# Designed miniproteins, single chains, continued (5), part 5

Each design is a single chain, and the fold is of that chain. pLDDT is the mean over its residues in the fold that is shown.

## One batch from the design tools (miniprotein)

Design m16142
Fold by ESMFold2-Fast:
Formats: structure tokens, C-alpha cells, sequence
Structure m16142 (fold): chain A 65 residues (1-65)
């Protein structure tokens, strides 16, 4: 789906712009994993990641250092 691809790309752009080092989307298991340099950046990114997960219909969001 083009909308699904656009949402994943938007998540990657916004998360990296806010300081994320890496964004991994596992479409088969419905999981988003975001790697961050600090816990502070992770806390700032959590609401964004949850919003995109909801839009994508994903159940798991993991923020890792």
C-alpha cells in the first residue's frame, strides 16, 4: 500500500530529525524499533512512535539505546 509506505517513510524522517540513530519497521510482526543515542531522545520520541504505530496498526514499539 502506498499509504503504508508513506507512513513508514514519514516516521523514519521525523524520528531521525528528532535525533534517532536508526528506525526498524517489522511489518510481518507489527513492530517498530527505534535506536536512540540517549534516554532523553527516547522519551521525546515515544509519543511520535506510538502515534505512527497506531496509524500502521502495529502493537509493539521498542525504544533502545
Amino acid sequence: SQRRVSLIVALEIEAIGLGAEKVEVDEESGKITIRVPTEEVGKALEPLALAFARELGFEEVTIEL
Scores: mean pLDDT 83

Design m16143
Fold by ESMFold2-Fast:
Structure m16143 (fold): chain A 79 residues (1-79)
Amino acid sequence: KKSELIARAIGHYLRAIAAAMEGNEEQAIKDVEGAVKLFSEVDKEEAIRAARNIAETFRSLGADKVAQKAEELAKELEK
């Protein structure tokens, strides 16, 4: 179960990167949401770390809105 959820989360993350590189910001945001949700089902603390790392990755790609969404998801998980 955990390995399956992690594999699906990574799949969403890779799709988000591809979408952002193609300029499809809306799809990238949806895939980031999917990735973080699946990581949170495995481990909440690791999901927070993953969301922050995703945000840094998308900032480095110039996808600022996607990075902002990832930071918001990390902050929401800390509640």
Scores: mean pLDDT 85

Design m16144
Fold by ESMFold2-Fast:
Structure m16144 (fold): chain A 68 residues (1-68)
Amino acid sequence: KPLPSPEEIRKTLTALAEQMRAAGASEEQIRIMLEHEAQQYLAAAPSEEERQRIEAVLEEVLAEVAAA
């Protein structure tokens, strides 16, 4: 299975965070689920450069969750 683009990963993580927040999930619960979802992409990343891009996307989405 090919790795999704960083933009698709961001879209997936953002949508998941929004759905969980709408369902009444805590910031901690959202963070745990986003980290879990991101781990499957990180494990599938073929290079250090791709891993760094995925990590950057995760950090950006987590910062948006914390700022809301």
Scores: mean pLDDT 81

Design m16145
Fold by ESMFold2-Fast:
Structure m16145 (fold): chain A 95 residues (1-95)
Amino acid sequence: SSEAIELIRKAGQHVGRAVRALQAGDTAAAVAHLEEAIRLLEEAKKVSSAKELIDKAIEYLRRAREAARAGDLAAAVEHAQKASDLILQAYGKES
């Protein structure tokens, strides 16, 4: 749906902002963007046919958030990038 596409797109934008914040060492900004991406994907899941891809993306974003909180910025970036790939796949399924 157009609603699912827009929510998935916004989630992807927040993941990109989180990765940039992690690369800058701004863990507080990174966590905030990861939490917003998770919230947007949970909403997208209610109206999307790509539920399995969205669930996997949420799992990787939660791992990225926990890694960022622990100060493991490299692991946080890696998990966020895996989530970004899944978000792009979900976007492709909806569009």
Scores: mean pLDDT 91

Design m16146
Fold by ESMFold2-Fast:
Structure m16146 (fold): chain A 92 residues (1-92)
Amino acid sequence: MKKKEEIKKIIDEAGDLVSEAANRLDKTDPWKAAELTLAQIILSIAKKDLEKGDIENAVEAMKRALERFAEVVPEYADEAQKLIEKLDEILK
């Protein structure tokens, strides 16, 4: 399969995961809300880099966003880690 298409699917899955966490988040926690907003911004940048053919920068940005996301919302850490593992498998 084409690596770019597989990475785009993971960006979409990561975006859905962050959106789910944001919807379940206590809106009175401004730090977690800010971190989830930052994760969404980084994923948007990664998608743009991927569309430009910059696969390496897109993957690096996604991994950093997912790692930070897992630290901010530990209840989603396993799902975030699975997405990181999928990225590593695609890059082999």
Scores: mean pLDDT 79

Design m16147
Fold by ESMFold2-Fast:
Parts: C-alpha cells; sequence; structure tokens
Structure m16147 (fold): chain A 113 residues (1-113)
C-alpha cells in the first residue's frame, strides 16, 4: 500500500524533527526503526536519508546520548539483516566523520566499534 510507505516516510521525518527540537534519544531510536522498516520494503534511498538525518540531527543538536543510541540501534538492525550493507557503511562513515569534526569522542568510539 502506497499509503503505508508514505506514512512510514512521514513518521521517520517526524522523529528526526522531534530529535532536532528535543535531543531525545527515544526519537533517534524511533527514526532508526522507521528507516529499517522502509529498507525492508525496498525503499533504501528513503531509509538512508532518515538514518543519516537522525544521526546528523543528534550530533548537531549536541545530544551524545541520542547519537550513541542511534548508532547502537543501526548496528543491531544491520546484524539482523534489516539494513543493507551499503546504507550501513555510508551512515556509520558519515557519523564517524561528523562526530570527529564536532569533538564528540564517545559517539566516534561507538561508530568505530
Amino acid sequence: SVEREVGLILRGIGHVLDLELTGDAKSAVEAVDDAAELSLLGYEKQAEKILVGAVRAAIEVGSEEAAVEAIKKIKELYKQGKISKKVYDKTIKDALKLAKEKGMKKVAEEAEK
């Protein structure tokens, strides 16, 4: 159903926006879950945008907890086969680069594990 896919995209975007406004780790994890569901439905480009957006939002708002929890959840879902290697590699590489640029050592350490 197109309505389901559109709903998942809007939900993922909403969770990223909530994360930008609040720095809440729960919003970061929920955005990652939404992206994984989109990836399973074949919407890899949309999933990548939400995953990259969630981690970048957490780092830019200065929420180390949200960024770490997002990265942990991304790694868990990748190990479960719910996120493709291409999307995983790009998201973790982008997260590590931005975390190092912003001096967020704990986030960089989590991305390197």
Scores: mean pLDDT 86

Design m16148
Fold by ESMFold2-Fast:
Structure m16148 (fold): chain A 88 residues (1-88)
Amino acid sequence: MVEELMELFEVGRKLAEALLEELRSGAPGEAVRTVADLLALRQVPEERLAEILDWIRRTFGEAAAEAFRAAYEAARAELAAVWEALRR
């Protein structure tokens, strides 16, 4: 499981372990937020995000997938606002 999270999200073991705990508990926290921020910064393609969300849904359930999707959308919106501010 941890190794699968490391491969899927391209993150280190410590972050993957924290992410696993948050996904299993259904309570998104700093690990979900950090991983969502990293994926947004890496500009992963929509197809890859869909694969990740589908994997989370099958492994941890719909609530976990929806929580991750919400965190990712929030991260993308925040990053877009920062880039708009820097362009001025």
Scores: mean pLDDT 81

Design m16149
Fold by ESMFold2-Fast:
Structure m16149 (fold): chain A 88 residues (1-88)
Amino acid sequence: MTLEEMRERGRAVGRETAEALAADPERARALLAEARARRAEAAELLGSEEYVELVLAALEAGLAGDVEAAAEAGGRIGELVWERAKAA
């Protein structure tokens, strides 16, 4: 899979996530609260604070109904995943 493919896949996931969260704002708030509470643990487990912050940004954008911002965060997550897979 190429960097461009990972970016587009990430963007699609970001959009789908934003739409799902906008359809259920209560679930979205619960997911955001849990993700924020476990931020440090998630960063340690995933080895990337940047990855965790991008996931939080996508969830926050989704809750706000900003589908395009969620897509942008998803695309960047895709790029980061591709970079880490190549470095491993």
Scores: mean pLDDT 77

Design m16150
Fold by ESMFold2-Fast:
Structure m16150 (fold): chain A 90 residues (1-90)
Amino acid sequence: VPWDPGSGRPLSEDPKELEALKEIQKMAEEVRDQSPRAKRAADLFLDPRVAERTPIQVIGLILGAVGEIALEDDPLVREFVRKAAKLLNE
């Protein structure tokens, strides 16, 4: 999936990207209650405004979650971010 920062269109305008976001949100919901760190990372993707963000902004959210993992080394948050990044890249 090519990320075009110039398009500026919300994920909700592309059915494929919206479907990928929904899968990420499902994963977030599953890991959210497993640790306080997982909850903080998951809540970033469970915000309904995420569907209104552009692809580049969603990449920013993933990078933010990775930054939190680097500080806390939580394996659940790490797995969540890795799965989210893989899903968006497909």
Scores: mean pLDDT 63

Design m16151
Fold by ESMFold2-Fast:
Structure m16151 (fold): chain A 67 residues (1-67)
Amino acid sequence: MQQLQQELQKLQEEKQRIQQEIQELVKKLEQSTDQAEIDALTERIIELGRRLRDLDEQIEALQKKLE
């Protein structure tokens, strides 16, 4: 049981890190006036969002095993 809880915690920590990076990129996006920079920031946010979805699926699967 503790092993699954520890794994869940690690996945949640990684998710939190990715969410923080997305927020930092969004803040830069709000301050950017250059279209090329806006496009690059948007693409990076989308990439991180896909990673976040993968982590969400793994977290949900582990949570269901703990219930």
Scores: mean pLDDT 82

Design m16152
Fold by ESMFold2-Fast:
Structure m16152 (fold): chain A 78 residues (1-78)
Amino acid sequence: PPFLQRLEEIPKRSIEVAKKEGPEAGQKVMDDMAGRLRAEVEAHRDTMTPETLAAVEKLLAEAVEKAKEGIREVEKEQ
């Protein structure tokens, strides 16, 4: 599903940008990607069951936390 691919891209792309352009640039990519997905989830909120919404919000939060952890590791190496 396209949504799951976008979730996987959040940590992957933000960490790659952090390695190439620095942790601040990686953080901005993470915030932009997560913000766009969150806006899409909110736009479809009324069409989801409470269980589906909770699961989607949990997956998004986990993707963001993985991105933050990866960016922190890049920062420690620099």
Scores: mean pLDDT 82

Design m16153
Fold by ESMFold2-Fast:
Structure m16153 (fold): chain A 120 residues (1-120)
Amino acid sequence: DVAARARALLSEVGARRLAVALDSRRDVSPEQAEAQAQALLDADRAGLGRLEEHIRLAAEAALAQTTAERPLDAAELAEVDAQVAQTIAAIEAGENPVLSAPTRAELRLLTEKLLAWLAE
């Protein structure tokens, strides 16, 4: 179940963010920890919406500047997967997504895979 795997991944990312935030606060009570967890969940929901918008805008900007149209070969498909992994790592490090590829087909596939990672 792809949806279950995506929910598990998003839950794991949320748990890591919570752990990092709590680790920076050595003198926190259980009640304060619960309040911090709720604030992070609310921020994550708002952040996911903003991130989706940023991905769509980055894709639109890149597509406006890219004119080459052709089908992808097997090597180009592997390069897209590597670029998706790098972009996800950059997003998790707090960087805004920037999309670039030599063809419009690669840009569309990159965008599709990033939005699928974010939503599913």
Scores: mean pLDDT 66

Design m16154
Fold by ESMFold2-Fast:
Structure m16154 (fold): chain A 88 residues (1-88)
Amino acid sequence: MEAEKLIELLEKHPYADPRLVEEARKNLETDPERALTLASTAAIGVLQDLIREGKYEEAKELAQKFIEIAKDNPELVKTFEELLKRIE
């Protein structure tokens, strides 16, 4: 599931908001749509912080992983692609 894979990556990332990631995991079984919303919000936050700090290569690599995980969600893919365009 897309939300679960995002949560696993975010739990290992030092920039991820632990409150959003924990709430996403708690919602994973009972409200998968909310879990995806919380996980994607945390993922976007990580990418924005990496870009702000000039860590463009790390941001590109991570965004590509997020796009692959979210490939069946066109709205979320578009959001990650727009973030990547800002550092091209």
Scores: mean pLDDT 83

Design m16155
Fold by ESMFold2-Fast:
Structure m16155 (fold): chain A 77 residues (1-77)
Amino acid sequence: GQKLTPVELVEEMVDAGLLSAEAAGSDKMKEYIEKKKPEVIKLTEDILKATGSEGIAKMIGRDKMEEVFREAQKIAS
């Protein structure tokens, strides 16, 4: 949402992914998302510090979380 920081956006996406994994009953998908959360948060913080742009940090953080979700789904399948 408009009110979220880049880090909060990534955390919301992680929470949504964990809820999706819980609904699917996939412990492997859940484990993978939780394992990758710190990496995506760190990347998002590093981009924000390097660019000074919340927009760029949000875009990169979102794209990285979408990659994590795709890989989690492949592992769960």
Scores: mean pLDDT 81

Design m16156
Fold by ESMFold2-Fast:
Structure m16156 (fold): chain A 73 residues (1-73)
Amino acid sequence: SEYEELKERIEKGEDYDALLDEVMSLQDERYAPLLAYIYAKGNKLEMAQFVIDNLSSEELKKEAEEALKKALE
């Protein structure tokens, strides 16, 4: 899926600025976990938390929090 392809590219450490722009262009909350991961890998922890805090879905918040935690491993 597109989500899995983006996740793999992010985990491989591709250009995070380009990946951030690509994910943001989709304008879909389902990609919020990937946004949190990209921000955390870029040492923008406040931005990652801001993404999480602004999600309306508890399921997406949990996924985004797990992505943030994974990025900090």
Scores: mean pLDDT 77

Design m16157
Fold by ESMFold2-Fast:
Structure m16157 (fold): chain A 80 residues (1-80)
Amino acid sequence: AREVALKIAEELEKAGKEETAKRVRTLAEKSPDPELAAVAAVSLAIDEGFLETARRGIEELERLGADPARLAVLRAQLAA
């Protein structure tokens, strides 16, 4: 789960979204809940318009057995 957040931070940083990338990276490193950190990272990627990065993040979280309720919220946010 933590790796999903770190991958999203890398994509944001490559696109020049350094402030958001730092926020995601800090959340991934310091959060006691790696899944919640990854969920927050996907949400931030959606807010920045990184829809493909967010979609891949949701797919990876689903593969890792993330909470279906958390995934449903992210999918709803992506569809809006």
Scores: mean pLDDT 80

Design m16158
Fold by ESMFold2-Fast:
Structure m16158 (fold): chain A 89 residues (1-89)
Amino acid sequence: GSLIQQAQQLVQQGQHDQAVDYIEQFINSLNQSDQQLVRDAIRLVMQGRHQEALSLLQQIPGVTSQQARVLLVTINGLSDDQRNRLLTI
């Protein structure tokens, strides 16, 4: 499965720290511009701006609308401390 799908499964299992590792691996697989889209989307999730966050994630090349929704739900399932760790990579 994709890194996004593995991260979602780990969040569903309550294994949030491992889910953060898989999301970090996904972000690190992207170019710098697309990494910034993910970080901006995480900040929007933390502000409750979920529709805007989804729109940014859908702009990432190779990410389907369904994968963007899965990633949004996965990020939303993390704590603010875990989201802040993703912002510092």
Scores: mean pLDDT 84

Design m16159
Fold by ESMFold2-Fast:
Structure m16159 (fold): chain A 73 residues (1-73)
Amino acid sequence: EEEERKLAEENARIQKSLEESVKKIDEWTAQRLAETEDPAEKERLVALSEGIKQGLKDIIVGINKAIEESKKR
């Protein structure tokens, strides 16, 4: 149970770190959009931000699926 608790705490820490990264990307994007007046650059920044956030979300989903799959084996 102690090993299971440590693993759960480590996984929670990793997931929280990824969620915080998503928030930082949102904040960074909002700041860059406020500093940019070129509509084409704004479109690029939004697309880049959404792509990075989707990648981070996919990593979180992958970790959760790996945990679920491990329980089924």
Scores: mean pLDDT 76

Design m16160
Fold by ESMFold2-Fast:
Structure m16160 (fold): chain A 68 residues (1-68)
Amino acid sequence: GKLSKKQLLLKKIVAKVLNKDLSSIDPNKTFEQLGFNGVLYRYLVSELYKEGIDASLDDVRKIDNISN
């Protein structure tokens, strides 16, 4: 599906956090299916903050997948 600007930015940050190519990240898979755990969620929060996105750990845990 088509991703919004925010969803595409999230996909880029997720790819960086997982150390994977952008094209390998399926935006319809859950974060758990992509390989996220507690440590990687904390890393995601840190990388979002560096990009000017002030999201909490609880905020990112509420996101099912990048397309949502």
Scores: mean pLDDT 78

Design m16161
Fold by ESMFold2-Fast:
Structure m16161 (fold): chain A 93 residues (1-93)
Amino acid sequence: RERRRRFLLLTIERQDEDKTIADLAEEAGLPLATAKRIAEELLGMPVDPNDPRSVPSAALIAATPAAELARIAGIPLSTAREIKKKAEEYLKK
C-alpha cells in the first residue's frame, strides 16, 4: 500500500522530469505490472510504460474522485484524499 501511495506521489512530483511509468515504479519499489495497471485505469487506455506521455497528469489525478482513485490504486480512501490534495496543490503553483 505504501509503495502504491509513493508511486502516485512521484507521478505528481516528477511531472516535468520526463519520467516513465517504469522509472516511477522502480523509484517507488512497485512492480511494473501494478504501476501499468494503475496508469491504464486512470487514463482509460492502454499505456506504454517506457513512454513519458503515458504517465497520468496531476490534473487527471486531481479530477479523479477519491473513492475511484482508492479503488484503482488499492489504497485507503484517506490516502487517496491525501494524493488528490497533493495533485491540487501542484496545479495551483
Scores: mean pLDDT 82

Design m16162
Fold by ESMFold2-Fast:
Structure m16162 (fold): chain A 100 residues (1-100)
Amino acid sequence: SLQELADELLEHIQNEDYDGAFEAAKKLMEYAIKNKDYDALLSVALEIDRIADRLTPEQLQEAIEWLKKALEYAKKNNVPDEKIRTLEAILQRLEERLAA
C-alpha cells in the first residue's frame, strides 16, 4: 500500500490534480506515522511543501496539523536532529504560506 499510495501521489501531481494529490499525501502520511516510517514521512512532507502554492487554505491548515503531530512523534521516537530540523523548516514555510 505504501508504494501504491506513493504512485497515486506522483500521478496526481503529474496530472495537476492537487485535490487528489492532497488526499493521497494524507493517506501516505497516516501510513508513515502508524508504521513509524520517518523516511516516508519526510518524503511526503517535502512533496506537500513542493505543491503548497497549489493547495487551498483549508488543505494547508490540515497539512500543518498533520506535520505538527508527525513532528511530535518524530521527537518522541529519537529521529535524527537533521530530519527534525527539515520537518520544522517545512512546517514554518507552510504556516507562512497560510498567513499570506
Scores: mean pLDDT 83

Design m16163
Fold by ESMFold2-Fast:
Structure m16163 (fold): chain A 84 residues (1-84)
Amino acid sequence: SAAREAALFEKLLALVEELAALPEAERRELVERLRAGLEEARAAGAPERQLRWAELQVELAEAVLAGDWERAEALAREMARLAA
C-alpha cells in the first residue's frame, strides 16, 4: 500500500532525526552494533529480505554518522518500500 509506505517513510525520517541528535560516539557505537548484527545474520543463513533490511539499517546509520542527509532520506525511502 502506498499509504503504508508513506507512513513507514515518515517514521523512518523521525528515526533519522533521533539518530542525528545523538552524540557522534553513540552513533558510531550504533553503526558497529548494526554491522555485528548483519554479520551474525549472514553467518546464520538469514533470508535475503532480512539481510537486505539489515544492510539498509547499517547504510542508514552510516549516512547519519557522515551527515549525508540526501543518502539517509533515500535509504529511509527504500526501507519503507521493503517493509510495506
Scores: mean pLDDT 85

Design m16164
Fold by ESMFold2-Fast:
Structure m16164 (fold): chain A 72 residues (1-72)
Amino acid sequence: DEQETLERARAVAQAVADAIKDVNPKAAEEAQKLANSTSMEEMQEQEKKLIEELSKNPEAAKLALEAAKAFA
């Protein structure tokens, strides 16, 4: 179900944005855009941008991973 997949992805992205907002505001903005995406195609584009920003800051990447794991 695309709707369930999108809703879950948005929830994870919101948790990531909140977790990294204070350590990497730019990556948090990309995560927030992912959380606000309304289609699978938009989500895919925003995910790529978020990954590129996180690759520049290992600390933010670690916090993002911990936030995402909370949904496991």
Scores: mean pLDDT 80

Design m16165
Fold by ESMFold2-Fast:
Structure m16165 (fold): chain A 75 residues (1-75)
Amino acid sequence: MVALGRELLAAAEAAGASPAAIALLRAGVALLEGDEEKALELYKEALASGVPSSAVVAELRAAAAPLEEALLAAA
């Protein structure tokens, strides 16, 4: 999952995706890696770039679900 997220981010950057889309993808990858502080900082950057807060919240919630499941499986 984490490696796939990084691969998708690299592919999006190579394809010339918008800065806002790249910021959201970086935040999602950071969250999947378990770095919640970095994920929050990247989401703040996406909001500053004009991404709607509702879209950021939806992406954060979706990304958090796999992370929670992974943490529970590790316990």
Scores: mean pLDDT 63

Design m16166
Fold by ESMFold2-Fast:
Structure m16166 (fold): chain A 136 residues (1-136)
Amino acid sequence: MNVDPEAYDAFSEKELKYIEEIYPKLSEEEQEFVQGLIISRYFSKVHGIEIKPSKDYKKELEEIIKKYPDFALAYYELGEVYFSEKEYELAKEYYEKAIELYPDFGRAYEKLGEVYKKLKEYEKAEEYYKKAKELY
């Protein structure tokens, strides 16, 4: 994988390990897409700029899920899209699927906490934030 080493600072050690395990199984086109996701997350974290995904980004994620139904990161990224659109119930379903596929996905637990907070289910939000902390 030929991404800038500093781009990895956008990911937890467990997320990096998962990417390293999945990445060699992807086609060259899917590897380029995953590199684009890594770069996009790095720019968002380092520059504080929310890079709005294109309309094609949602379709690309749906295509990836069709080919690789076990790709937890693609479900997580669809959850982020729906969360940004304030479709919190749909965001919840996609983050839950990401956790089902990769139970150590600490960021997906954190995002479920945010979703439950938006849904005013504060007790569940606290439970998911606690699970996220246990994974970092």
Scores: mean pLDDT 74

Design m16167
Fold by ESMFold2-Fast:
Parts: sequence; structure tokens; C-alpha cells
Structure m16167 (fold): chain A 103 residues (1-103)
Amino acid sequence: SELQTKLILLLHLVAVSTGAEVAKSLLEKGKYELAYEELRGIVETIEYIISLLDKNDPIGKQLEKLKEELKRAIEEKASKEELLKLLDKIQELMKQASDYLLS
């Protein structure tokens, strides 16, 4: 049902936001190995969210862009400051997506 799909999407948006807070905390504490594990989990959850959205969904397109930016940053071992900025952008988009689904 439409309601079930919205609830599943909302649950995964919350999971990404929570994962981002955990990743930020780990980065601030210098626990880089655990932080990278959390960042990889965030990428996988975003990929799942995108798979549930229509191909032309504007939120899906923004999620795809941020996912690719995060994957690149992980691969290139971007600075802590760059990773924190990307996590802030991801959390803002999760908030926008949640508001969109609840409207």
C-alpha cells in the first residue's frame, strides 16, 4: 500500500540521519575505521531508498548526487572537514525528503 511504502521510506530516512550522527561523532573522536564502516552503511541505505523512489523523483536525483559525492570522498580519503560537510548535506536532504513524504 501507499502508506506502507511511505513508512518504509521514512524508517530508512531516519536510519540515514542516525547513521550520519554516529559517523560525525566517530570522526570527531578520531575513530576513523569505525567512521568509514558507518559511512559505507549510509551509502547502502541511500541506495536502498533510491531503489524505492520513482526514477524521476527530484529527491531521488539529489540523493543519487550526494551518494556519489560520499562514495568519492570515502575512496579519496577526504578530509574530516569535507566528510562532516557532506554528512550535514545528507542530513538536510533526509529532513527535506521526510517533509515531502509527510506533506
Scores: mean pLDDT 86

Design m16168
Fold by ESMFold2-Fast:
Structure m16168 (fold): chain A 55 residues (1-55)
Amino acid sequence: TPAQARARVKQFLEKFAEGNYQTLLQDADNIKIIAQVLKVSQGTVIAVLQDLSQQ
């Protein structure tokens, strides 16, 4: 489900992004890799990164 996909992305980013959410938003290649690894859309990764960067 979309909610489960977002939760999975959020858990990954909170563990591995080290708070660098705004930097990751500018890195289209890294967004693509994260989406492929987690089996979600790039839009889902971007949405979660935006939410985390805005607190």
Scores: mean pLDDT 81

Design m16169
Fold by ESMFold2-Fast:
Structure m16169 (fold): chain A 81 residues (1-81)
Amino acid sequence: SAAAEAARAALLATGNPVVEELIAAVEAKDEERAKELIEELLKTKDYELVTLVEKYLDAVGRVDLSTYIGVLVLEEAVKKV
């Protein structure tokens, strides 16, 4: 879709190697690798980048991975209180 291509292009424009590897894992349908890279991305605390990744995952129909991000973000938020 046009939304998926726009989100993918925006992610690649960041030059972030973790994001580039995540896109490759998603396109290869390597679910285990994609989850590992999502966890690595969340450790950066770059929530603007995380939001862009969620938009990309939703646009490519990977709502399972987008939901996984949401769960990890919620777990981190609970841990801080």
Scores: mean pLDDT 81

Design m16170
Fold by ESMFold2-Fast:
Structure m16170 (fold): chain A 99 residues (1-99)
Amino acid sequence: APVVQVPVSPEVRRSVQLYTAGEILFSAGDYERAAELYEEANSIVEDAQTYYNLGLAYYELGDYEKAIEYLKRGYKLAENDPELKKKIEEKLKEIEEEK
């Protein structure tokens, strides 16, 4: 992989661009396309926040099983992000209470 002096690789930049495009689509209500971009972002650089957003996208699509799966994956990966863990726990509780 190319070495850069700033701590951002081309792969990380591409993942962030896909994530940002996914956020724009999510905000527009295009949850299916948002999920596709988030999945592509995580295939390049696996990230807990991207799993959280995948969980939110599948929740909006009514796919609660996938929402829970991605949220749990994000929770396991978010070891150094206690605020993200808290957001994931709250969303998991919300989804389980709707069942």
Scores: mean pLDDT 83

Design m16171
Fold by ESMFold2-Fast:
Structure m16171 (fold): chain A 55 residues (1-55)
Amino acid sequence: DYVKYKKKLLEEQEKAIDEVRKKYAGTDPETLADIDETKANIERQKKALDEYEKK
């Protein structure tokens, strides 16, 4: 199941980016902005997969 595999992968990536964000919190604003954008992209992909499954 491709969609289920992708959802699991995105969940693992989200956990990894959250750990990186904790490491760099309050240090480098450019790095934090890149991390926040990466997390936003993961969230968008998760929502797209949820909507795709409903179709």
Scores: mean pLDDT 79

Design m16172
Fold by ESMFold2-Fast:
Structure m16172 (fold): chain A 109 residues (1-109)
Amino acid sequence: SDKDIERQKLITLMHLTSLLSELWVEVRRAKKAGDPNTDKLEELLRELVKLSKQLLQAINDKDVKKIQEIARQIQKLVEEFAKLSKNKQQILAMAQDVSAKLQELIDAI
């Protein structure tokens, strides 16, 4: 139902926002520590924010194929980010939560 889609959309956005917030914290840590990966982490975060905006549009359009395409791109960039981060396991776990909520959203469409 439309109510189930709206509920799953809100849950997905909550998890996605939590993930992006954790990535922001990691970028700030890297900057303060003088981490040589700082510029790459910032680049990956900027691209992830851009893809997240595109994902929101695809969700609003109920475009399942586009949601799946963007979700795969987000997953790849989050894995690249996690590889360069100090908190790899936490970031990967949060990304898995986002993927699970996106699947529940797709199943409701």
Scores: mean pLDDT 90

Design m16173
Fold by ESMFold2-Fast:
Structure m16173 (fold): chain A 66 residues (1-66)
Amino acid sequence: MEEIERKAKAASTLSERDQKALEVVLKAEATGTKLSYRQIAERAGVSQAHVRRAIRKLEELLEKEK
């Protein structure tokens, strides 16, 4: 739960498109749902490439916070 909250806060500093992709990712993590990049992209209304980039940006932000 705390890790999801930390990720959500970091995601809020990114673009609106990145936030939409990461919202789907974080909701899936919180519920224990396994989603493919394709399913995340379809739900967020973005490309699979955008999902991968958004996740990478989030990980880079989290590395700086640790």
Scores: mean pLDDT 77

Design m16174
Fold by ESMFold2-Fast:
Structure m16174 (fold): chain A 89 residues (1-89)
Amino acid sequence: MAEKEKEEELKKKAEEALSRIDQVVRDTGNRLRHLPAGVIADAMKAAEDAELERIRQEDPEVYEALLKYSKEQGEKNGKLNADYINKQK
């Protein structure tokens, strides 16, 4: 029971961390929108990488859960895109 509670807590923290990363990336892009697109992209990537590294250093268990959650979300989105492409053929 305690192990399942920890797993659900880690998943929730991973979802919150992913949402925070998305928000930081969006805020960085919005703040720098007057700059060239390449500079904005580099700044957004740097902000994402910095937040991921912070999470990895502060709570490696949450970082692992975040990578797993992000992979699952990416696979789900990738499958939807693949189904759309296959429907067009």
Scores: mean pLDDT 71

Design m16175
Fold by ESMFold2-Fast:
Structure m16175 (fold): chain A 93 residues (1-93)
Amino acid sequence: MNPELERLAAAVIAMAEAAGHHELAEAIRRLVEAARKHGAEGLAELALLVIGGLLRNGRYEEALELARKVIAALEAGRVEEAEALVLEAIRRP
């Protein structure tokens, strides 16, 4: 696994857990696993930066929704759809 992806995931998971958002923490673990299996580690790093930003701004439901949608797309092998979802989230502050 990419060391930067693991480090970033650990930081965002710790933030989610500390805030009591255990479902989001579990979704992030699943996101990292899906990205590793489908060769989308760079996309996962970008997704985690967006999720971390949403979480810091108290936008927990949006962070969880994004994580779930990206996971579903990656697990279905739809890497281009996962990329579009992350880019869309970057455009919506």
Scores: mean pLDDT 84

